# Ledger of designs, part 10: designed miniproteins, single chains

Each design is a single chain, and the fold is of that chain. pLDDT is the mean over its residues in the fold that is shown.

## One batch from the design tools (miniprotein)

Design m318
Fold by ESMFold2-Fast:
Structure m318 (fold): chain A 95 residues (1-95)
Amino acid sequence: GLTAEDAKASVEAIKELVEELVEAIRKGAPMSKLASLLSAIAILASAVAMTGDSEAIKETAEILKEGAKRAEEAGAPKELVEFLRNLAKKMEELA
């Protein structure tokens, strides 16, 4: 099974990917790059959820909410912002 250490590592990776996503949006990166980053974020969020670590799940939800807000402020497509907000809501419901 996944450990608390795996949860913490995944949360930190999500933080880094969200920062990379916001920067990619600001730089006008192609949709293929944005989609790749979103996919990686979703996979890691799923890994955090599978640990059952309530604190890690809550922290991930907050990172994704703030990430969605920053993406929207950076001019991201509505669908990308909604994807992050929906993922954050799912994480909150699992906590």
Scores: mean pLDDT 86

Design m319
Fold by ESMFold2-Fast:
Structure m319 (fold): chain A 93 residues (1-93)
Amino acid sequence: MGRVLSVDLENKTVTIDAGRKTNPEIGALENPIGQRVGIRLMQPSDSDDPFAVVGRGIEGTIVEVTDTTTTIKVDSGIELLEPGMRVEVSVSG
């Protein structure tokens, strides 16, 4: 689980506040750069249903990881992502 920090519509990248030390799935990857991931949109935590999924899953590839952030290049649907959105990031096997 993470929150969208920034979206780059031109480069189709999204930066999420979940990185190597803050997300156990990302932290468990030996080589996170180039890893395929799924992004699920969630309701904000201040909504009436903070666990509801908003929209379809978005797929992408990790292009950068820090201890606290991950940048993902998305295949499509970058326009569905906005700063402040809560998202679930899952590593695709």
Scores: mean pLDDT 72

Design m320
Fold by ESMFold2-Fast:
Structure m320 (fold): chain A 89 residues (1-89)
Amino acid sequence: SMLEEEAERLIKELLEAAKAGDLKAAAQALYRYLDIVHELEKEKRYDLAIKLLEKLKEAIEASKLPEEIKQALLKMIDVMIEELKKKKA
């Protein structure tokens, strides 16, 4: 879908920004990605929202982000996934 293509582009942007040490660009790509997830949640498209968060988690784990930022983001994403799973049930 167009949303999944946009999400994939944002993951690439996030990874490139992280590799370059551009934390502002990395944060911008992350917030745009989370906006897509939020819109999917509003539309009650929980399976796709969870799928995109799982992809984001994998990308962050593989990224060159500073470890403190990486760990904080991974914890945030895990909480978001669990809350979406509760809404799906």
Scores: mean pLDDT 88

Design m321
Fold by ESMFold2-Fast:
Structure m321 (fold): chain A 55 residues (1-55)
Amino acid sequence: SMEEEIEKKVENIEKLLSELRAAGASDEQIQIVYDWAASQLPPETQAAVDKRRAE
């Protein structure tokens, strides 16, 4: 479903960011990757990510 696809995209981004941190990426690099990934998502997915991050 669309909701499941949104959740999977959010989870995949979080996993990617965790792997980048483990590989020694800086907080600045992590933020750039996150901002870019979020900007490439559909509006519904962006809203879901923003809501989750606000918690």
Scores: mean pLDDT 73

Design m322
Fold by ESMFold2-Fast:
Structure m322 (fold): chain A 99 residues (1-99)
Amino acid sequence: VVKEQLEQNRKLGEKYEELAKKDPENAAYYYSLAGDHYYYSGDYEKAVEYYQKAIELSPENSYTRGQNLLNLSRAYALLGDFDKAKEYGDESLKIFLSV
């Protein structure tokens, strides 16, 4: 439906992926943004990959971890993996109830 936005989001995903590699202190933030832009570009496999990288760099029970788990859940749902979508959605909810 939005070809120009799909192309723009793919390019932004690549940009934030590169920024994460150059700025390790902010890497979780940039991987989260890369995941978001790959998600909006329709590249749900790359969205999963970069949300997982953001989660690995996020503190346990942090709001940031919870947000990335929710986004990971949404990406898995769009890939048709509803079991993983539910698992990560439930984990995200537990974090949001604890932070």
Scores: mean pLDDT 84

Design m323
Fold by ESMFold2-Fast:
Structure m323 (fold): chain A 64 residues (1-64)
Amino acid sequence: MSLEQQQALNKGASEAVTYAEQGDLDKAQQAIKDTGEQLKKLGASQEQVDNAVRALQEVMDVTS
């Protein structure tokens, strides 16, 4: 992934974890979806987007 894609993923992970810790699972899931769309906009392949979304969902599952 590019530096911009990595930064978008890190931001999305931070936002998703923050919302999950607050008990706002709807916003946590929205942050994961928004991160996937941002990665697509930055030129990530569908495989890279799917892997990133899965990783973020796994982090949310551990936190919630």
Scores: mean pLDDT 79

Design m324
Fold by ESMFold2-Fast:
Structure m324 (fold): chain A 85 residues (1-85)
Amino acid sequence: SPEKEKLEKKVEELIKNTKQQLNKAKSQEEIDTIMNKSNQKLMDIMKWALQQGVDPLEITKIMMRAVGEIQDEALKAQQKIKKKS
């Protein structure tokens, strides 16, 4: 549906922006701040998608993928900081 395509676009933009911020993070505190902001934005996008009548199963699938990608990038950022220490 057109609403699902908008959902996917919003999520991909958030993933891209969050990954860019995580790649530039220089401390655990910066990573935590970025992760908290991304989680809040994902919740807002999820609420928007539910209001638009997007299939809850499709929303769940897209959100789980986004969370996984962001968490993987956060782990890489954490490892990079630890390696510099």
Scores: mean pLDDT 87

Design m325
Fold by ESMFold2-Fast:
Structure m325 (fold): chain A 66 residues (1-66)
Amino acid sequence: DDIVARARALGISDFGIRTILSMDDDVQQQMLNLIANRDDQGMIDLLMNVRGVSRADAQRTIDAMR
């Protein structure tokens, strides 16, 4: 509930909200903080670590979350 409200306030897409909600609660908070700080590299690093995706796949995911 609070996570969805914060994500909406940050202008995150429906895809982005669903992506965040698919993560563990602590990772959801980390991702929202990185988005709020516009820390694109931190978001890439978090997605690579949590989902085991390549840097290119992480970048595409972040672009789709906007």
Scores: mean pLDDT 81

Design m326
Fold by ESMFold2-Fast:
Structure m326 (fold): chain A 65 residues (1-65)
Amino acid sequence: SDILFRFNVSQEWYPEEEVLSGNLFLSKDTGLVAMNREDVENKLASKGHEVEEIPVDKNNTPTRI
């Protein structure tokens, strides 16, 4: 994949394949990675978070920001 996911709370970039292939699920409704819908809703209830997608390039390798 040519897309990285950045989760605002972690300030880390995640490869799309790592997000989608594990036991964590990227919610299409909220853009958060969770085991299920309830986990996503719990995260949003405690503290709002956003997911940002960017193209993968030499400046956007999966590293902590």
Scores: mean pLDDT 41

Design m327
Fold by ESMFold2-Fast:
Structure m327 (fold): chain A 64 residues (1-64)
Amino acid sequence: MEIKEVLFLGVKITGEMKEIEEEAKKLNLDVSEVIIEGGKDPKSKGTMLLVSPGYGVSLLPELP
C-alpha cells in the first residue's frame, strides 16, 4: 500500500491554521484531505503550501 503525497501549490496561504482552513474551503478542498506544509525548501518559508494524498498540483513559478 503506497501513500502518495500531492502538493497543492495553487493554494498558498500564510497565516494560522484557521485561515488556511477557510481558504482551502473556498477552493473546494477538504481540509481533512489537505496537509499543510511550509514550503518544501528549507529556505523557502513563509509560503504555506497544501499537500494532500489526493490533490495533485505541479510547481507553479508564476501564479500570484
Scores: mean pLDDT 43

Design m328
Fold by ESMFold2-Fast:
Structure m328 (fold): chain A 71 residues (1-71)
Amino acid sequence: SALEEIYKLGYETGYKAMQLAMEGRSEEAKEVVREGEKKVKEIAKENGIPEETALKYFEKGFKAGVAEALR
């Protein structure tokens, strides 16, 4: 489903952003997050999903991706 794709996008975004932050590449980490949020808003619009709902699923994935990067 589109919500599963949004969660996965959040996961991949959180994982990559945390890796970059741990490398001291904080500006690149911020850019990865901005691009992820932009993509999730477009997916939400294309699939008729409320933006608030899409961002909540993205955030859940993001937190999981960050946790995985810290293992």
Scores: mean pLDDT 88

Design m329
Fold by ESMFold2-Fast:
Structure m329 (fold): chain A 72 residues (1-72)
Amino acid sequence: LSAEERRRRGLLYIERNGLDATTPAALARYAGISQATASRLLAEARADPSLLLEVSVEEGVRLLEEAVNSVT
């Protein structure tokens, strides 16, 4: 995964689990990034929550569509 893809995964994880429930260690492990990068990403999301909405709209909808299709 590229650095950009890992960043996107990190933002999606924060959006799904919430800022208050997400630790830098858990985020780093999930996204495959360093804890320092995870801490910065959490700080960015806190400063600009629209980042979470932007990534979730595109990726979350696609993942949900795939999950629905697999049921049929």
Scores: mean pLDDT 74

Design m330
Fold by ESMFold2-Fast:
Structure m330 (fold): chain A 79 residues (1-79)
Amino acid sequence: MSKVLSEEAAQRISEAIRKALEAAEAGDNKAEADALVEAGKLLEEEGFDDLAITYYQAALRADPNNEEARKNLEKLKEK
């Protein structure tokens, strides 16, 4: 299960995480959740479903109304 992301994928994920941290510092819960969903999707595309679940859960903690995070999390937990 040890898989390394490409440098480009790692950079994109890091940028999404950084946007989430900046939004959290600013108190923008919606922007924080959106950035965390972006990171989760990038991880899911790379086959890191367990990490994607963690990021979707973090997005729902930031904004419980984030429908995209909820749908993606339910999909991964059941399939």
Scores: mean pLDDT 80

Design m331
Fold by ESMFold2-Fast:
Structure m331 (fold): chain A 68 residues (1-68)
Amino acid sequence: MQELIDLAERLLRERGFTRSLAGLDRNDPSKIRILVIDAEGRLHVFEFPATSEEAVREAVERIVASLS
């Protein structure tokens, strides 16, 4: 699980989202929660199932697309 969190943070930083934090939901360890602060200082919260590296990569691409 930590490897999937680290992957999500790395991918977001590579795509220019340097003010991002990934972690587990304490009540649902199957989900990753991502916090991103955009260029306007707005906080965005995303949650997705941490089932595989592929699922993490797809979720990050969707997050990047939604914030572009």
Scores: mean pLDDT 77

Design m332
Fold by ESMFold2-Fast:
Structure m332 (fold): chain A 87 residues (1-87)
Amino acid sequence: SMEEIEKLLEEYQKKMEELFRRFMLAVAQGDLAAAEAVLEEIRRLGEETLKRLKELGAPESLIEKVEQQIETLIETMEEAIRAARAR
């Protein structure tokens, strides 16, 4: 149902914000192993969220939007790790 999809997306957004904060802290501290571990948690959360959206019958346009948002976030985080390693 739409209500279940909305709840899933709200929970996903809150978890992603928490994980991104942990990532930024790890990068700031130079703890690249911790940063990479958080990036892997974000990848898993993204995959699980997309799977659940599909199971709930979410519109393809919504699934594509969420997938693109996840890809952009992961790319940004990978660039941050690469920049930190180059120092």
Scores: mean pLDDT 87

Design m333
Fold by ESMFold2-Fast:
Structure m333 (fold): chain A 111 residues (1-111)
Amino acid sequence: MELIDELARLRGLGDTREDRGRLIATVLIVSFYGSLLGVELERTKEILLRAARAGLSAKQMVIVAYRAFKEGLDEEQLEALIEEVKAMSEEEIEKEMNKVNEDISELVKKW
């Protein structure tokens, strides 16, 4: 995906398979979740690129995208969310990721 190359460039990633694997997994998870919530791939790309430009981690990017999809956030609300998530502690990030994982598990059960 062209998106993976742009995200890798913005994050300075490229040398470790683990870093690239986490980025690919992040894009796949976010794209899957966006699809389940009826969000267009182009909007998913915009959100991920904005989060990456703000210096967010892979987990923080998932949290931002998930909340933006679920709450139907506009551009101003998305900017505020990025700043909120950027300020999160590691413990708060894990708590938010657990919520995302629970929602994904529930959605998968509908298959």
Scores: mean pLDDT 75

Design m334
Fold by ESMFold2-Fast:
Structure m334 (fold): chain A 64 residues (1-64)
Amino acid sequence: SREERLRALIEEERKTREELEKKIEELSKKLDDPKYYTLYLLYKAVLGSTEYLIERLEERLREL
């Protein structure tokens, strides 16, 4: 069903968020290196996009 597909997508994105948070935590210990600082900023941007997507999917699920 459409509800089952939305729930599956939300769970997938939540797992992606958790992995991104782990990577950000690892990189946060190396911010004195410009290379790792750049990666940190990129992962932070991707995390923001992932959180936005989760909110939009949850909103659609609430409307069903």
Scores: mean pLDDT 87

Design m335
Fold by ESMFold2-Fast:
Structure m335 (fold): chain A 62 residues (1-62)
Amino acid sequence: SLEEAIAEARALAEQARETGQERVSSSLTGHEAEVMARLQKEFPDLDFYVDGNNRLVIRPKA
């Protein structure tokens, strides 16, 4: 679900912030665009994108 996708991505975003390392979602949810839209405002210090394997990637901004 979208709620579960947001919860998973938020946990990965917190881990990326805490460790300073890139995190990649293991789930293909089909909600990646809406998840990015919601979390980009919550985590403006992180970058969000979808890679060539349709995985959501979350990393600290340089």
Scores: mean pLDDT 78

Design m336
Fold by ESMFold2-Fast:
Structure m336 (fold): chain A 71 residues (1-71)
Amino acid sequence: SMQGIQYYNNGQQYYNQGNYQQSADYYVRSGDLNPDNPRFQIRSYGRAGGIYIQMGDYDRQRQVRERQGRL
């Protein structure tokens, strides 16, 4: 969806600004908003998961892995 793409772009902007928590959250929502595009979901969730690892947020990283496992 266009909304999912907008969330993805917002995720990139937050990442570039060093706001990693917001970046990861926006990438998760981007994936959630594009259920008809599994490739885009994998990309969005992958970005979020990597950022959560970078932050040491293993609980949220696990939640993202569960989302990817359903694709």
Scores: mean pLDDT 86

Design m337
Fold by ESMFold2-Fast:
Structure m337 (fold): chain A 96 residues (1-96)
Amino acid sequence: MLDEAYAEFKEAFRKAVEAVKEKYHIDVDEVLAGLDRIREMIRNNDPNAEQALAALRGSVKLTQEALKEEGKEELAKELAEAFERFEAAVRAELAS
């Protein structure tokens, strides 16, 4: 469950940041490495996992706004849906 949701979210986020990287000077590899660290925190029941997830939600929202400004509404929607599924899976994992 969590692994599938994470894989979908990571791919959606990669596509999103690739689409806006030139305008916003984003290092895609650093962003993806950050996602991998958050996933490890969740898997290890790190006490900072909730805070990291909240920060990630903020980054996702900013990326969606950037995509919409570039007219990439479908990518923004894909990213939002993938993140919602990932966040739900994380909440289920942390609650168990």
Scores: mean pLDDT 80

Design m338
Fold by ESMFold2-Fast:
Structure m338 (fold): chain A 102 residues (1-102)
Amino acid sequence: ALRALELTESAAEIDALSAEEQAARREKAAELLFEEIERLLEEGKLTPEQAEELKKHVEEMVAGGLHAESMILSFAARLVEFGVPAEEAIEIAERILERLLE
């Protein structure tokens, strides 16, 4: 009985820590994605309307509980839909992924 309770408590603690780590990574990814949206807007690569749609997309991904890596890849795909060259969108995704892991 006691050993089964201790194992259950340990599993719940590990799951809680994993969820907190995932949430922290998701928040960091959102911050990096918002920074990139502002950079692309300043460079004239996005219209103000496209920047607002991308910000909304990032907020929806955070609310949906997407993994940080999936958010970044989804963001890159949306950039291509908005006319950003695929090669540039891939470079942006790779740069954000590197910053996420730091």
Scores: mean pLDDT 78

Design m339
Fold by ESMFold2-Fast:
Structure m339 (fold): chain A 82 residues (1-82)
Amino acid sequence: NPLIDQARSLAQQAGDTLLVIAAQLLEQAFQTTDPFERQVLIGMARISIGVSKLISPNDPLVQQAIALLNQALDQIEADLAA
């Protein structure tokens, strides 16, 4: 997923391990066919994003990575609603 790949790159540049983990969790959520596993992965990713936002609220790379991960989350949520 290009949004997740770009977010992971920005997170690595920022040194934000929690956003790197969030990107990995969302990548797994796109690959799983189990709705329960998908919801667990999404929940874990949301927690990692939230903690990163609290730790580094003013880092432009962190802000951009979070924006891209939220776009990926919106894509997963739209697929679940369809």
Scores: mean pLDDT 84

Design m340
Fold by ESMFold2-Fast:
Parts: sequence; C-alpha cells; structure tokens
Structure m340 (fold): chain A 59 residues (1-59)
Amino acid sequence: SREEKLKKIKEILDQNDKVTLEELAKAVGMTPEEVAELLNEAISRGEIKLDDKKEVVGE
C-alpha cells in the first residue's frame, strides 16, 4: 500500500543522510519516477519533513 511504502521510505531517510531515488525505488518496489511523485505529494501534505541534512538525488 501507499502508506507502507511511505513508512519504509521514511525509515531509509532516517537511517541515511544521502540516498538516491533509485535506491528508494528498489527498496519499495517502485520506479524512481513513482518515488519522486510519492515524495513530492508527501512533502506537500506534511507527511514527510526533509531536514536540511537529508538529500535525495535523482540518478
């Protein structure tokens, strides 16, 4: 489900200061494009708070 995938992404972001969209996509069974859309939606809704110390790179 969306909620389970989002929870897993949050755990990965919490454990790592820098991650790629490809790494997140592999972890949750999505494409990098789908992960980018989910992250943008979650940030817009306040479901994810990206600290200035956290970086997600699209490669």
Scores: mean pLDDT 75

Design m341
Fold by ESMFold2-Fast:
Order: structure tokens, then C-alpha cells, then sequence
Structure m341 (fold): chain A 65 residues (1-65)
């Protein structure tokens, strides 16, 4: 079964995929990702941010404090 982290990563990947298909800017992608990450715990948010930096170093990091 997918962990909470894996579900979060999949949701982030889905948002990125949809945004790229729609031709969204990096800033628009970041705003959409912030909304997704608001539904996550701080622990899961940190793991998603770590994954994002590793996989997409040239894109704006989705940050929520």
C-alpha cells in the first residue's frame, strides 16, 4: 500500500504533470503545489520538498511554513 509520503509525492507529480500540459509558469506551478502541501503534515511536507529539490533542482521549491 502507498504510504502517506508516497501518496503526497504522487499528488505533487500529478499537479506538475497537469501544469506542464497546461503551459503553466514555474510560479503558477509553485502556487498549485503550495495548495496541495497545505493538506500535508509538516513531516510529509519536508520529505516532499527534499524529493522536489532532488528531482527538479531548477524549479521553484514549493514552500509552506
Amino acid sequence: MLSEEEQALRKVAQVLSDSRVNGDSDEEIQEKLKKVMETMSPEVQQKVQDYWKRQYPDLPVPEIS
Scores: mean pLDDT 71

Design m342
Fold by ESMFold2-Fast:
Structure m342 (fold): chain A 79 residues (1-79)
Amino acid sequence: GEAVQAAAEEAIATLRSLGVEPSELVLESQGAEGSTRIRVYRAERDGRVFELRVSTSATSVTLELLENGELVLRVTAPL
């Protein structure tokens, strides 16, 4: 929905502000924890490691962006 799109746009804007294009992200892993689907994307540039974790439950999507293991952005949007 609208909230999920806004969350995705915020994550993309944050990635670009850090010098990373979304196209540079490679799917590293995907799986499930209970009913929650989890996908982890990774990019590596100039000695920096970026991870985008996308967690999709029945009711929400959570986007977490990490740089060198440090959380930069966490956004949760209702479905």
Scores: mean pLDDT 85

Design m343
Fold by ESMFold2-Fast:
Structure m343 (fold): chain A 70 residues (1-70)
Amino acid sequence: GPRLLALLERAEREGVRLVLEGRVDPTTDSGLAIFRRAVERLVEEGVLSEAEARELLRLHEQIQKGLLSL
């Protein structure tokens, strides 16, 4: 739904912030690894519940496999 899409976008933006902070390297780390770290950080900050984090990771995997398009 719209909420999950907004949270997906926020997690992707957090991944960009981790790159800019030098906490992840997009030339060596996979997109899934960066996305997972971004989601974990948002759970640590209280922005995401653990249930929302699991659903976002599932959606990201489906998008990467080409099973879901945005």
Scores: mean pLDDT 79

Design m344
Fold by ESMFold2-Fast:
Structure m344 (fold): chain A 78 residues (1-78)
Amino acid sequence: MKYKLVLMASPAQEALARELAARVKEEYGIDAVIAPSDYSDKDYEIVGDNLLLEVHRFDSAEAAFAAFKKYYLGLQEK
C-alpha cells in the first residue's frame, strides 16, 4: 500500500514536527504534511490514503522518528 504521511502536531510540538518532516524528506524522500493535532489517544490512524502520525504523543524527535519507521515504513513494506 502507498500512504501519504501527515504529521499531527500540537502548537507546542510544531518545531518537533518540522524537524521530523525535514529528516524524513532528507533520508527517505518522503514529503510530509504538517496538520493541527486532533488530540487522538492513538499513535497513528489511517484515513483513506493518509497515515496520520500523532506527533503530540511523542516527547522527542527521536521517539517521533522511531514511530515513523515503525508505523509508516512498516506498513509500506508489507
Scores: mean pLDDT 77

Design m345
Fold by ESMFold2-Fast:
Formats: C-alpha cells, sequence, structure tokens
Structure m345 (fold): chain A 80 residues (1-80)
C-alpha cells in the first residue's frame, strides 16, 4: 500500500539522520563506510518515491519527494 511505502520512507529518513550523527564522531575509514550506507538509503528512498508517484495521490508524491530531497541534503552535508 502507498501508506506502507510512506512509512518506509519515514524510516529511511530516521536511519540517514542516525548515520549522519554517527559519521560526525567516526574515524575517516568508518565515515567512508557510513557515507556508502547513506547513499544506499537515498537510492532506496528514490525508488520508493517513484512508486508513490505512480500509485499514490499527488499530495503523497509531493511528501515523498520532499523527504527524498531532505535525505539528499543530509548526504551532501555529510560529504562536505
Amino acid sequence: STEELLKQIDELVKQIKELYEKAKVSSPEEKEKLLREMKELTQEANLLADRIQREGSEEQAKYAAEKVKEMGKILEEAEA
């Protein structure tokens, strides 16, 4: 269901925020691993957002797109 997909996106946002906090206090080697995990979560969220765009309402699609954009900004900040 679309509601289940939105819930999955919300969980991915929580996970990327947790990884970002962990990356701030990690060694360079550990940070590199965490950045790869954050990229994978962002890619997964994009696939879920694409499904919501096809299966959900316009409002749900916009919400999903905003969450994916938020994740992208977190990743970009982590890479800086």
Scores: mean pLDDT 89

Design m346
Fold by ESMFold2-Fast:
Structure m346 (fold): chain A 75 residues (1-75)
Amino acid sequence: MASEMEKAKLLFRAMAEKVSLEIALKTNAPKEEIEKLIKQAKEIIKEVQSLNLTDPSVQKLIEDMQQLIKEAEEK
């Protein structure tokens, strides 16, 4: 069980990583930059999962990030 502040900070970090990957894909960033962002996204997903949060919004964030990773890897 995480404190509200710890949860909010981690979710904001996860959202920032998600946005960074989305921007990189949209702007046709170099493959090496996309691979770096994929690695960062995978790391933050593990961190979010370690909090054992059952909130639908957290599950959706994880799913959205996993979908972006899959899309980036297909490119």
Scores: mean pLDDT 79

Design m347
Fold by ESMFold2-Fast:
Parts: structure tokens; C-alpha cells; sequence
Structure m347 (fold): chain A 112 residues (1-112)
């Protein structure tokens, strides 16, 4: 199983963004090559790492809640997908939404 990158909340904002982008890239690989169960396990671990790394940050709590909503929508769309092409489109949309939330979070931290 591909190991998710370790998140360091004390790293530079550029390095934090790079770590989060590596996490999204790992999720993309798992989503394309793995089972739906592997995607669920990987995403749950990613959220756990985010909660641990950014514990006590209310902006992080908001971002994590938004990621959970995006993930629940992703699961519903994936259950309805009938072709590999439909699945790939759903996966790409899901990861784009996650990347957007994580980028916004890092920019909010940088501005504070």
C-alpha cells in the first residue's frame, strides 16, 4: 500500500502545499488503480493526518468538514458510474475539488 506523505504543520507554507499536493496525487493513484475500499481507507487516513497535523485550527476544521462533504458526494457518484470513463471523470472532479479546498486552506493560513 502506498504510504501517504507525512504532514508537517511547522513547515513553510510552500512545503505544506507541496505535502498536500503529494497526498492528492497518492489518492489519485489509489483511486485509479485500487478498489473502492482502498480509496475509503486512504481518504480516512488522509483526513486523520490532517486532523492530527492541524489540531486546534478552526479553519482546518472547516476545510476538513468540506473535504468530508466532497468525499460523500464522490462515493454517491461512484456508485452510479457504469463505465471506466465515467469513473475517471468522477475521480478527476473529486481530486480537483480536494486540491481547491487544500490550496484555499494554505492561502488562508499564509494570510493570517
Amino acid sequence: MEELPVLDPDASYDEQLAQLQRGVAALYRIAREGSIEEVKEAFDRFLEQLRAAYAGDPVADEAISELEKIYNEFLKEMEKAKTPEERDKIIRRFLAKIAGVLTDYVERRKAA
Scores: mean pLDDT 76

Design m348
Fold by ESMFold2-Fast:
Structure m348 (fold): chain A 60 residues (1-60)
Amino acid sequence: SSPTLSALADQIKELTGLPSDIATNILEDLLKDQKLTIDQIVEAISKSIKEKTGKTLTLP
């Protein structure tokens, strides 16, 4: 993973309480599927996390 992905995964872990491994996997999956911008990643991961874990992200 890139440094950016690691930073985002850590933030997601803090926001949602999910392990960094899960957060990183979701981010990597989204980036591989569609080369999303960083701004769009946060929006897309909230949907992906909801689908995979049933949790809803609340952006600070």
Scores: mean pLDDT 63

Design m349
Fold by ESMFold2-Fast:
Structure m349 (fold): chain A 86 residues (1-86)
Amino acid sequence: MDRETVDAEAQAVFDGLRAGMLAYEGKLEEAKAIIDKLLASPHPETAYRAAKAGLNWALSEAQRLGDEEGVKAAQEAIRYLDEKAA
């Protein structure tokens, strides 16, 4: 792969984790905007995997902390990602 391809994949991973963090913070609309941008990228499979991993991490952290609103936000963001990726 050329450098541009590697950089794009790395960016998709970081943006996916960012979406997970935003969902955990209850910023669901910002998380959805990042998901839309990622899935429109040249590396949608990498973006999907990265976003799914980040959102699952956010869900697990919200559950561990007993944050019911965070759990709901993470579940809704995961649902949005799965619907958009289909």
Scores: mean pLDDT 76

Design m350
Fold by ESMFold2-Fast:
Structure m350 (fold): chain A 84 residues (1-84)
Amino acid sequence: MDKAKAQLLALGKQLSQELLKQGFSADDAQSALNLVQSAVDTGDPATALLASSVLYTVSKRLGAEKAAALARQMADIAQQVEKE
């Protein structure tokens, strides 16, 4: 659990930085990171998977393909933890 939480937070920080590089506001980037942090804080893999899926969908709609790829990696980690 601790290892998966650390990986999700690291990917969330990378996603936030990628949004900033793509010209999104600091507030939008921070909101994305806050969503990841809140999901991790629940300790529930299903909540982490839902948060990752929301970030993936939003990133795809915004054309932020690298952020979408990071969100997909987060979803894969959350799904793997739920199965274990």
Scores: mean pLDDT 79

Design m351
Fold by ESMFold2-Fast:
Structure m351 (fold): chain A 78 residues (1-78)
Amino acid sequence: SVEEYAKKAREHMLKAWRYAAEINPELAAQHFREAAEAAKKGTDELASTAVRKASYEGMKIATDPEAFDAAASAGQQA
């Protein structure tokens, strides 16, 4: 369901920012891409809103600019 994809996208976004903060850019990038893929499959305004909120929450965990670049790259692919 769209709600399940929104939840999945949110969890992957939070994990991506956490791994970025832990200096693991490969896992961070992987989870950013998985969040984008889940949002794309949701194809719903609700899923997109959940991803945006999770991204904002995740940014509070990571301070490195590289994490923002990874998120932007994943978003362009979605």
Scores: mean pLDDT 64

Design m352
Fold by ESMFold2-Fast:
Structure m352 (fold): chain A 90 residues (1-90)
Amino acid sequence: MDEEIKKLVELTDDQIIKEFEERADAIVEAARETGDSKGALAELKKVYDIFMEALKKKKASPSLIRKVVNLYTAAALRIIGIEFDAKLAA
């Protein structure tokens, strides 16, 4: 079990959302700067898998799980194509 999962289990729901947002935003910005969309998607998935495992151990509410899934999906779409994300937001 990853030490990071233990830290995430101790966080409040609001702290988990904020932590995921900040990590996802950093990954999206790195993809934008480097042009390495494939590497960024792989890193985002690793972060997502860690958070989902922590939420499972914490017995998180369906609402919290859905918020993290939505943040992951939005970040992944931005990495794949900002144009596509803009169309979904309209």
Scores: mean pLDDT 79

Design m353
Fold by ESMFold2-Fast:
Structure m353 (fold): chain A 85 residues (1-85)
Amino acid sequence: MKKKAEELAKKAKEDAEIGAKLVKEYKDGKDVKGVAGYAAGALLLIGGAVNAQLAAKLDKELGEEAAEYVKKKAEEAGVKVEIGI
């Protein structure tokens, strides 16, 4: 169980980091992909939130840490993400 929670938490954090970067690049006028880059980034942040919630169901501490990280990255990027933990 813990190993699966660690995998989900890791993926949540990785996806949130990439997602936040893509959204920020779009907003800063650096993203050559335009709206597609923003959409991909937003979807990665949402996916990170879902994976953090799943991790929390298996390991509360790991899931909460991942959720906090995802929320922080989403906030920095200006994307609304709800995490039910």
Scores: mean pLDDT 76

